# Designed miniproteins, single chains, continued (5): the designs that were tried, part 5

Each design is a single chain, and the fold is of that chain. pLDDT is the mean over its residues in the fold that is shown.

## One batch from the design tools (miniprotein)

Design m16149
Fold by ESMFold2-Fast:
Structure m16149 (fold): chain A 61 residues (1-61)
Amino acid sequence: AVKRTTVRLVAPTRAAAEAAKAAAVASWELQGGKVVDASVRPITVDGETRYEATVVYETAE
């Protein structure tokens, strides 16, 4: 069976969110996982702009 995992990371800057996304993608690819979606978007948390990185992976068990 294929297991799908979603990882969400919130960072104070777009650069930090992009770096976290890139590190997560590289780590899962090295472990034989397949990245099926990866994105960064601005979000508002308590009136402050933050950046959310979302990475979706598929792995065998």
Scores: mean pLDDT 81

Design m16150
Fold by ESMFold2-Fast:
Structure m16150 (fold): chain A 81 residues (1-81)
Amino acid sequence: SMQIQVGEDALQQARQTGDQDLIRTVQQALRALRQAERRGGPYVDQAGQYMQQALDYIQQGDIDRARQYAQQAYRAARQGL
């Protein structure tokens, strides 16, 4: 799915930063997003949007904002579990 692909792209870019907290948060968000998508629900799109914002901030070098949006993606995905 598009939401899962964005999460995988975000994880690849997070790994390039070397920020362990960001990598962990993106991994947790991606796992929760995969589970939420199997269940179906309205939170999948919201989690995907937050993950896209995290990816955009990683590409800009704004690691603090990237971590904040990855955490929001994780929280949104968990609402779908």
Scores: mean pLDDT 85

Design m16151
Fold by ESMFold2-Fast:
Structure m16151 (fold): chain A 60 residues (1-60)
Amino acid sequence: VEEARKIADELYKQGKYRLAATAYEAVLSQDPNDEEARKKLAEAYRKAGDFEKAEEVLRS
């Protein structure tokens, strides 16, 4: 789980926001209570321009 989160964070740092969002989704699939991953997923969606998905993630 920690390794998957690091990969997602690195993709985000590289500006690969869609790939970062996919990686954070994988983290949350394994640990649904990871509040930090949820916040980062929402931010990745915002950076990718998908504001609707960002709001859906935060409504969970």
Scores: mean pLDDT 79

Design m16152
Fold by ESMFold2-Fast:
Structure m16152 (fold): chain A 77 residues (1-77)
Amino acid sequence: ASEVERKVLEAEAEVALAAMAIATQEPTEEQKKLVDEAVKKAQEARKALKQGDNKKALELAEEAKKLAKEAIELAKK
């Protein structure tokens, strides 16, 4: 399997976990915004991967993971 494809899948999984984590509570507007941005970046990463833009796919996947982790971190406060 492609390393880039694996990174995009990992980002999609982390975004899904973040969405589920905030859904188990009444999420703040900030948490919802971070998850929405993470979902958008993950979708853009998948689109870039389908277009063969591996560099863009990897960059967007890493951005999505960062946003997802930030949303989870806010949920712990």
Scores: mean pLDDT 82

Design m16153
Fold by ESMFold2-Fast:
Structure m16153 (fold): chain A 55 residues (1-55)
Amino acid sequence: SEIEEASKATGEALRAGDREAALAAARRLQDLMESQGQSHGATAVLGMAEREAAE
């Protein structure tokens, strides 16, 4: 699914240290999860990516 693909992309970008790609993928994942009513999970994923990008 698109959520699974976006989640994978976020993880790959974080491991590669590409903070811009990680944030972009995390925002896409948040939008997809919110559109499907999964707002709690979307918030957690974005928060994790933003914290990792800040380090």
Scores: mean pLDDT 70

Design m16154
Fold by ESMFold2-Fast:
Structure m16154 (fold): chain A 80 residues (1-80)
Amino acid sequence: GEKERRIEEFLERLEEVVPLTEEQRERIREALLNRDAETLAEVLRELGLNVDVENAQKLIDSILNGNEIAVDMLLDGLKL
C-alpha cells in the first residue's frame, strides 16, 4: 500500500547516507509499521544518528503521512 511505499522510500534515502544491514532494514520497517518510536530511535542511534524518541515519533508520523518536506527537515536535523 501507500504506507509501505513511503517506508521503502525512507529506507532508500537513509541508505544513501548510512549503510544498512538487512536486519536493520527490517527493524526500521517493523518499527514504522507498528509506530514504535522507541525501537526506531534505538536503531537510528546504532547507525550514528542523533535521535531521541520524540524525533523518532515525528519521523514516523511524517513518513506514514507522506509529508516529504517534514521528513527532509527532520533528517537534516539528525545530520544525515
Scores: mean pLDDT 82

Design m16155
Fold by ESMFold2-Fast:
Structure m16155 (fold): chain A 82 residues (1-82)
Amino acid sequence: GSSTVSLEEQEAIAREIIDSMPASAWESWARHFEREGEEAERAGDLERAAMSYRLAAYAYEKLGKTEKAAEMRRRAEELLAR
């Protein structure tokens, strides 16, 4: 297989990893991706920021934190609205 992966493929792989994790890890990973999104946004890397916010939203949804997940999805959408 190819050694080069797209951001879309990286997001898909990260979702599979989250799905393989115990529920006890989901909150830590949700916070991790939220921070990664904020850091990428500050660096001007909008595609990575959007991906990170979508991954945070995915983890928050798995935790039942639907409002927080909606906030993360909204941030990702706002960054890509051009």
Scores: mean pLDDT 80

Design m16157
Fold by ESMFold2-Fast:
Structure m16157 (fold): chain A 103 residues (1-103)
Amino acid sequence: SPVAELERQIRQLAADISNLLAQTSDQLAATKDPKEQIAILQQTIAELEELKARLEELAAQLLAAETDPARAARFQAEVDGLLARIDDQIETLKAQIAKLEAE
């Protein structure tokens, strides 16, 4: 089913986001250099923005394929929640960069 395949891809993307953040945390713990920490955070933001764009693409495809209005509404709510989480994470990382740049 196209819907089931898109759901699987969205779940994989949610896992990829969690894995990226865990990797970022480990990389930040491994360095004391603020310039290296800023570079790690900037790279993580770029990767989160790419994952966000992919999520929006997959969500549009899933919503176009889902013919049940109740299921479509449920998927929209789940996607909106994940998008909000990505946006909150990007803002948190930007705040960390600002703190590191301030010394």
Scores: mean pLDDT 89

Design m16158
Fold by ESMFold2-Fast:
Structure m16158 (fold): chain A 74 residues (1-74)
Amino acid sequence: AMAEAEREAEEAAEAVRRALLEAGASEEEAERAAELVREGYLRAAELEAQGRTEEARLVAQRTVAEVAKVFEEA
């Protein structure tokens, strides 16, 4: 369900934000990465609901790559 996906997205985003702050990133960079994670999870969930499982996996992979870039910029 979308409500369940939203909760999972928020939990994942919070974990990434915390990890970045502990690594010495700014609050703004941590928030940006959290937004990327939240958006990626919600988009993947929407694609899965439509039966587009392969596209959902690609969105997840892209989200991981974008978050990794934020860690590199921090």
Scores: mean pLDDT 79

Design m16159
Fold by ESMFold2-Fast:
Structure m16159 (fold): chain A 74 residues (1-74)
Amino acid sequence: AEAEYDALIDRLLAEGWITPEQAEALRKDPGTAARELARQIAEKEAVNGEIPEDARRKLFELGRLQLLADDIAA
């Protein structure tokens, strides 16, 4: 789980999807930071009412990140 979690953070950073500060937050407090990111993206898409493929892909990655974060935090 840790290796997958690290890989996801690395990919999100490389894609420019999260900031270095957010990546550090995910490292220090996985559960809280992952939940916050998921909420931010979900709120953005809820306003639009339509979820484009790119946004769905990001939400899926966040779902995986959140699940891995929960596993690490347990």
Scores: mean pLDDT 68

Design m16160
Fold by ESMFold2-Fast:
Structure m16160 (fold): chain A 82 residues (1-82)
Amino acid sequence: MEEARRLLEEADRLAREAGEAAQAGNYEEAIRLLEEARRLAEEAAEKAREAGDEELAEQAERAAELLRGLIEKVKAAQAEAA
């Protein structure tokens, strides 16, 4: 439980850093940070399931899905910035 929550906190921090990178026009860095955040959210979901915390697992799975959407949006912004 504690480990899964810590992983989600790390994913959130990386997502915020990715937002800052995207605002600076550093799309490659933003995508890299978001991909790392998504992996941490996926790991958090697995750890939560192993601990029997289905609610936390669902929260982490939703976070990973949102991060996948953000990655696609940043990639689209990068392509449009060309």
Scores: mean pLDDT 85

Design m16161
Fold by ESMFold2-Fast:
Structure m16161 (fold): chain A 71 residues (1-71)
Amino acid sequence: GLAEARELLERARELLQQGRVEEALELIKKAMEYAKDDPVVAKNLENALRALEEGDVAAALSGLHEALKQL
């Protein structure tokens, strides 16, 4: 559920701050499965994934922050 998504995203944020991008990416993808029925959270997580694919960790952290505000 959304509580599980929140836990995964908090851990993903910590991993990104440590430079562990691939591990954070996997947690974000898992969080998307728990939050799939929330369109605002889903959009912010899609934005975070796209930012990570482009190497923009700062934009990804911003997307995670916005997703966490909705949870």
Scores: mean pLDDT 83

Design m16162
Fold by ESMFold2-Fast:
Structure m16162 (fold): chain A 60 residues (1-60)
Amino acid sequence: EVEEKARRLEEAVARLPREKQRAVLAAIHARTTPDDSLEEAVEKIEEALAEVAPAAAEEV
């Protein structure tokens, strides 16, 4: 489940323009830490995507 969701998020980000991809990655890096679990990282990625590209986040 979490792995499948991570793949969908990766695909959604890959479909964004490069400028938005960079903004999402910056937001992810600002929120994630090395101690985050995969589940916590996925949640933070979803929040970053929803903030930068809400329409793409809804598709995941």
Scores: mean pLDDT 74

Design m16163
Fold by ESMFold2-Fast:
Structure m16163 (fold): chain A 89 residues (1-89)
Amino acid sequence: SSAAEQRYQAMEAAGKAFVARAQEVADRATSLGLTEEAQALLDQAKENVARGVELIKESAENEVEGMDYLTEGQRAVRKLEALADAAAA
């Protein structure tokens, strides 16, 4: 349905925006000497968000699993933000 398509497109856009923000945080963390941590957590965020979005787009049956992947992507970005903030202090 059009409503399901709009939701999936919104989820994809939100995931893309989240990854873009994660890149900005990773760039900051890299400037603070956290190069390895920034790359690892950015890659983890990208992989998890891409997996979650694709699962949700494939079937409503995958919504719970897809949301778990999106949550792990968000966790990776939050961890990267915390590491960057700690390094800047």
Scores: mean pLDDT 83

Design m16165
Fold by ESMFold2-Fast:
Structure m16165 (fold): chain A 91 residues (1-91)
Amino acid sequence: ELTPEQRAARGRSVAEVVRKVADEAYKRGLLTPEEYQKLKELADRIEQAARAGDPEAVDKAMGEIGKLFTEIKEKNPEKFDEIAALANRIA
C-alpha cells in the first residue's frame, strides 16, 4: 500500500511522462489536436487527483488514457507503435 505522499509523487511522475509523450507525439504529427488536448487534460486530472489523495480518480483518468490509446491503435497501428516507442524512451 502506498502512502499519500508516495501516491502524490507517483501521480506527478505519471502526469509529467504523459505530458512529455503528448508534446513529442504531437510535434511529430502522431496526434490530432483533439487527442493532444485530451492527453494534456488527463495528465492534469491525474496530478490533481494524486494531490487530493483520490486513487479512484487517478485510476479513472489512467483508464481514459488507455481508452484513448486503444482508439489510436485501432485507427492507425503504426502511429500507436511510434507513440509507444516515444513513451518507452521518455519513461
Scores: mean pLDDT 81

Design m16166
Fold by ESMFold2-Fast:
Structure m16166 (fold): chain A 53 residues (1-53)
Amino acid sequence: DEEEKKEFLKKFEEALKNKDVEEIEKLVLEYFEKFYDDEEFKKELEEIVKKYV
């Protein structure tokens, strides 16, 4: 679901920005359960991580 992916990216970016380790861990687990086979989504996440780390 495209809307769910957009919401996930917003939450992930906000968690990284706030250095919310607990939220980051929850989102990483959610990624592996729901989106781990989506290569394009993985690339989008990598770009966000690169921006904040």
Scores: mean pLDDT 79

Design m16167
Fold by ESMFold2-Fast:
Structure m16167 (fold): chain A 74 residues (1-74)
Amino acid sequence: DWEDAEAVLYYLRGKGELGEGNYEKAIEDFEKAIKHSKDPALRAEAYRLLSEAYRGLGDTQKAEEWEKKADELA
């Protein structure tokens, strides 16, 4: 699955960037993971990690918006 493979690669890169405190790069990679995936589980997890990255940058409003999106995925 071509788009799912791309999404997984972006997701894994984003996790690595987040772990190193590279919040802006993590955000870019998680946004790409979401764009390339239709898998609700991957998208929900990417939204949660995107929320964490925005909190790392001090953007609490954006963090809460992404957390709400994660909770809305069934």
Scores: mean pLDDT 82

Design m16168
Fold by ESMFold2-Fast:
Structure m16168 (fold): chain A 84 residues (1-84)
Amino acid sequence: MEEVKKKIEEIVSSTPGVKSYLIGSGEVILVAVDLEAENEEEIREIADEIARKLEEALPEYRVTAAVVVVKGNEALVLLLVEKK
């Protein structure tokens, strides 16, 4: 589990536009990410890219990304990381 969290941190922290993140773990892993980009379309593209990279790094896990709140050029994205 700790190795999974480290991979998530590496991918999220290396992604341009990520301002901050929080990782919570239990039966599932929840990742909250504060994103900043030029517009809502770019925010969604960044969120999808993070989810894709996480699924590539964690093939035994399913990653679902949801853009929860968009305010101007900032957004909160939740990523649900579940074992298959």
Scores: mean pLDDT 79

Design m16169
Fold by ESMFold2-Fast:
Structure m16169 (fold): chain A 75 residues (1-75)
Amino acid sequence: SKIDELKKWAEEYLKRAEELGASPEQLEMLRTAVDEMLKLAEEYEKNPNINKKNYDYRIERLRSAVEGLLLELEK
């Protein structure tokens, strides 16, 4: 399922951030963003009346924040 794929992606990103030496604060930010993405995905699957463009925008912003943190750690 899409939720299972997001959980797998989240576990891999968290593991990589830890391997790159992320601070406890950075790991907390990453976990918070991931948790918000999972919540939004679950809400969207249950509520088809949610505005898709707004949902896609929110997911993309959260994803970009997560990927941006990882990219910053790789520097």
Scores: mean pLDDT 74

Design m16170
Fold by ESMFold2-Fast:
Structure m16170 (fold): chain A 64 residues (1-64)
Amino acid sequence: LSDEELARLERELAARPGISPATARRIAEAVREHGGDVLAALKDIPGADAELLQAAGAAWRAAR
């Protein structure tokens, strides 16, 4: 997982309704720590709900 892919993911997440720039950065960092496993990364984010999971998955597809 490249730094450029992570930067694209962070930008796509921040563009989604309901995701703050701080939350987008936290998710991108967690995805990096989990080697691109978005589901595992979101389990490390306090308060991650089904809506955030769906939004993160859509942003991940858009970034790739």
Scores: mean pLDDT 74

Design m16171
Fold by ESMFold2-Fast:
Structure m16171 (fold): chain A 92 residues (1-92)
Amino acid sequence: SELERLAQEAFDTLEKQAKTEEQRQKLQELRNDPRQRLELAAMAVGAEGYRLIQAGGPREEILRYADRIIEVIGRIEGPEAEAQARKEVAET
């Protein structure tokens, strides 16, 4: 899925930044944790959405990134949290 791709890209970036063997081992442990993968995907989507807003990107693209963040929230916190996030985005 796209969330798995974003998590993989985030891990690849962190692996390039890792300078010690302990950092690499910790990163491998996080990579094998499904919850940590989703949290990194959420952070990556959030960062890209923020970049798009700063660049004056189209509203349609910004809303698409909001939908991806909402999906990740739903997978981590459950459907009630997803519904709450959708409501908050609609009011913004």
Scores: mean pLDDT 68

Design m16172
Fold by ESMFold2-Fast:
Structure m16172 (fold): chain A 87 residues (1-87)
Amino acid sequence: MEELIKGAIQAVENALKAAENKDFDKALTYAQGALRMLEEAERLGFDSEELKKAKEYVQKAIDSIQKGDYETAIENLKKALEELKKL
């Protein structure tokens, strides 16, 4: 479980760095990776409000990147990271 959360944190950090460098294709790939890790943690029985919020923020970031709303994507990646760091 801890490895999935650690992996998700790293993936969100990588997504944020890519987005700040305007590499949104790479940011999307990392954000999708983070979402898969968070979904796996939830499947394995990790039930926390912070995990649910982080997952929602990562999904919003993915949706925003796909719509070309890069400012909103960066904001949501930062919020996801804040929630994950509380775990």
Scores: mean pLDDT 86

Design m16173
Fold by ESMFold2-Fast:
Structure m16173 (fold): chain A 77 residues (1-77)
Amino acid sequence: SRADQIGQQVRRAASRVTSQEVADRAGQAVRDQVLTHGPGDWSGISEAAARALAGEVSPEQLTRVASEAMRAALEAS
C-alpha cells in the first residue's frame, strides 16, 4: 500500500540519523497518519515524522526527515 511505502521510506531516512528503534517508530507514525488521513495530508505526515524524532535528533536532521516524509507523500499522490 502507499502507506507502507511512505512509512518505509521515512524509516530508511530516519535510520541514517538515529537508532533502528526510533527510525521504526517514525516510519510507523507516518504509516498510521497516511492510513488515517491519506497521502494528501502533507502537514500531518510531516508533523508525525517530526513528533517521532523530537529529542532524538538535531533540529536540522529532524527537518530533513520531515521534508523527506512530505516528498514521499507527494510522489505517492
Scores: mean pLDDT 84

Design m16174
Fold by ESMFold2-Fast:
Structure m16174 (fold): chain A 85 residues (1-85)
Amino acid sequence: DEHYEKGKEYALKKEYEKAIEEYEKAIELNPDNIDAWVNLILTYLAMKKIEEAEKVLEKMKEVAGEDHPAVIFAEQLIKKAKEEE
């Protein structure tokens, strides 16, 4: 997915707002792209926007299911981020 690849490129450059925009487009076109959901959450966490990351996680649970390994992984990332604050 071109938008997913652009999102990764922007995230590597620390252009987080552009990375978010591209990951959101990737999810809009293909909501089954679980990697785009995880990377969107990681990008919000890099910006220290924990509440936004939590909102993305809730939407991801609706698509992937709460028992999906990627959802469990994202929950652990958010929990760790809250402990760092």
Scores: mean pLDDT 86

Design m16175
Fold by ESMFold2-Fast:
Structure m16175 (fold): chain A 77 residues (1-77)
Amino acid sequence: SLEDALENLLRHIGDITEDPELTKELEEVVKRALEEKLSMEELQEKIEEVMEKHNVPEEKRELIKEILKRMRAQLAA
């Protein structure tokens, strides 16, 4: 399900970044996206904004973007 995919995404982000404040802010972004029925593009933009705000290194941001890309592909199938 979309909810399960987003929960798994948040766990991966937590593991990659090791930043609990970032993870908490992203949980709120995901919750709001589900409630407001935001597009996957809008959700990705919000996640990228949060990562930039928290100064996540580019290498880690690229890993997270790849996970998002795979998730979007699976949900589109």
Scores: mean pLDDT 78

Design m16176
Fold by ESMFold2-Fast:
Structure m16176 (fold): chain A 129 residues (1-129)
Amino acid sequence: EEEERRKKAYEKLKKKSDDLINTINEGRAAATAQLDADAAQMKKEGDTGSAIGFERRKADLQAQADEIIKKIKEATERFSKVSPEEAKKLFDQVTKEAIDLARQMGREYAEKIEEKKKEIDKTVDEYLK
């Protein structure tokens, strides 16, 4: 039945969205640990200006990650309530923002998030059948 298939695809989409959120959180943790280490090193060298710069980059990265995670959750919740075309656009937008954020976390996390985007795109296409 088409309804059962759509329900299963939506459950799979929720799981893939959670996987994306987990990958963003892993990348955020790695990037913030590096920024904390860089800030501590600058403080040790007496470069308080550079240390403050790293602390601000950490705050900006955390804020960007929180906003993107919020958008992923909202896109997932709205997915079953909007048109298929609108649902696809919501995920295309938020996954693009996640990839742009991941580039700040390093190549490894950019590649992982691009992989999660492909999995989400496939699941959205499965739902739209």
Scores: mean pLDDT 83

Design m16177
Fold by ESMFold2-Fast:
Structure m16177 (fold): chain A 86 residues (1-86)
Amino acid sequence: SAERERAVRQAGELVFEGLRLMARGESVREGIGLLQEGMRLLAETLSPEVTEEAARLVDEALEALKSGEEVERAFELARRGVEVAL
């Protein structure tokens, strides 16, 4: 439905903004909060299986960011996670 697509896109925006804040190192706690809110919205909208797949890709993005891998790679993984939900 249109409502489902809108909710998934809103959740994706929160996840991406959270990752951007964390990548910049300026507001890591705020970034974590936004990412958690986005994942919560996905969990309310989607089946557990799709939510688990999206969460796995977002977790991989966070691990890449923490390990000092290129920020672009982390954003690509997060984008793929949101696309799985669409």
Scores: mean pLDDT 73

Design m16178
Fold by ESMFold2-Fast:
Structure m16178 (fold): chain A 79 residues (1-79)
Amino acid sequence: MAPLSEEELEEDVEAARELIEEARKLFEKGGKENERKAVLLLTAAAIIVVGALAQNPESERAKEVLEEVKREIKELEES
């Protein structure tokens, strides 16, 4: 696979971060429907980040966002 350009990688990282932030807001609202939506958003963020890492495996930014997704999923599981 061709690696992402720096601009494309940044767009994917920002898209994933926005999904994580939206998931966090839904989680703070509470309730089964909001938790379900938060899980879907975190899943989408994980897919974007894993795709970015597959193309740019040494990207520290993508690794950081993947770790953030993992933390948010664990927080949802513990709630």
Scores: mean pLDDT 79

Design m16179
Fold by ESMFold2-Fast:
Structure m16179 (fold): chain A 66 residues (1-66)
Amino acid sequence: MPDPLEIELSLLTMQKNIALKTNDEEELKEVKERLEELLKKAREAGDEKTAKEAEELIKEIEKKLA
């Protein structure tokens, strides 16, 4: 079973995909904030895989909001 951070990452990934499909900028901003908190937690836990994936998702959202 994946760790709690990986589960949270998966849920945020799904939420991001829905927001991108619907062009919901408010939801994208909320997902970005949650991903930034997840990134901080993953780095503190030494979870490099989750941290890298969260960082990539944040960059994708930033490109869409720019």
Scores: mean pLDDT 81

Design m16180
Fold by ESMFold2-Fast:
Parts: structure tokens; sequence; C-alpha cells
Structure m16180 (fold): chain A 63 residues (1-63)
């Protein structure tokens, strides 16, 4: 199903929070965390754009 812009924004913010928390727990630098966030945000946006919303949610939950 297509996501609204607000639903997309909420999923991407949840992803950013999860990646940041996990990266800090693993002892990553701020630069490493920023790079990981940028990479995973791009992947999740691609999945959403392809209509693969269930896979996008699964990726976020796996972080």
Amino acid sequence: AALSPAERAALLEELRRRVTARGRALGLSDEEIDAAVAHLVARVQRLIDEGRVAEARALIAAV
C-alpha cells in the first residue's frame, strides 16, 4: 500500500532513532553513525518508492 508523506516521514524518523541508538551502543563515532543512517535511509526510501512497504518495515524492525 502507498504511504502518505507523514507516514513515510514517521518511518524514516524511527529508522534514524534506531540506527543512532544501535550505533552508540556499539561504540561507533558520530561520523560512522551519520554514514549508516544515510545508507539505511536511502535503502528504506527505495523500498517505499517500489511499494515494498512490508520489507521497509521489516528492515527498520531488524535494526
Scores: mean pLDDT 86

Design m16181
Fold by ESMFold2-Fast:
Structure m16181 (fold): chain A 80 residues (1-80)
Amino acid sequence: MSADLAKLVATFKAQLDQVLREVKEQGLPRQEALARVRSAVDNTIIGLTKLAEAGAAPQDVQKALAEVSAAVREFEQALA
């Protein structure tokens, strides 16, 4: 995976960890947490699209997308 793809995925995971911390420790409402996650997903998909247009390998983009999807599932399980 390129450094740019890895950084994008790591940034996304860090954003989800921060939202989860705010829910658990600061009482962030579930609806607001889900809105922040949707925004983070949208921004990450835009970033993945730009990297794909810049010539990132399709397999690396697919792997990054799979990691994003897995992180969202893990976040949803942690909210339940």
Scores: mean pLDDT 84

Design m16182
Fold by ESMFold2-Fast:
Structure m16182 (fold): chain A 91 residues (1-91)
Amino acid sequence: MSEEDIEELVKLLEKLKSIPGVEIIQEGNVLIITVSDDPEIQKKAREILKKLSEIPGVDILESGNTYIISIHGSKEAIELAKKKIKELLSK
């Protein structure tokens, strides 16, 4: 995972966070995303989640309305991603 990949990850997470009915919880290098049962919200969230899955080092597991995102890469890349995601979610 490159710095450019981390920037794209953060931008897509910011878009996802902006959707009413989407909740994001960060646990280290794992993100737990819960999406409302509303079909309109589900559709918008899925478009962003698809783009997230295209980023090198990002793996997504779907379980009903919950999506588990795992971030993989060098130790330095993971630490940078964790820091930037915490900054985003602390707004």
Scores: mean pLDDT 85

Design m16183
Fold by ESMFold2-Fast:
Structure m16183 (fold): chain A 55 residues (1-55)
Amino acid sequence: SMEEELRQKMFDEISARVKEYVAANPDASLAEVQKKANEIEKELEKKYEEELKKA
């Protein structure tokens, strides 16, 4: 379904952005990585909720 496709795209984008952050910030602590991952997840979740609502 479209909902499943959007959810998968969201998770893929979260993973990609977290990986990019870690690569760019190799000295970042686990706590900093977790905080950034949570921020990315919250931002993308809101974005994809709006996209789903438009579809």
Scores: mean pLDDT 81

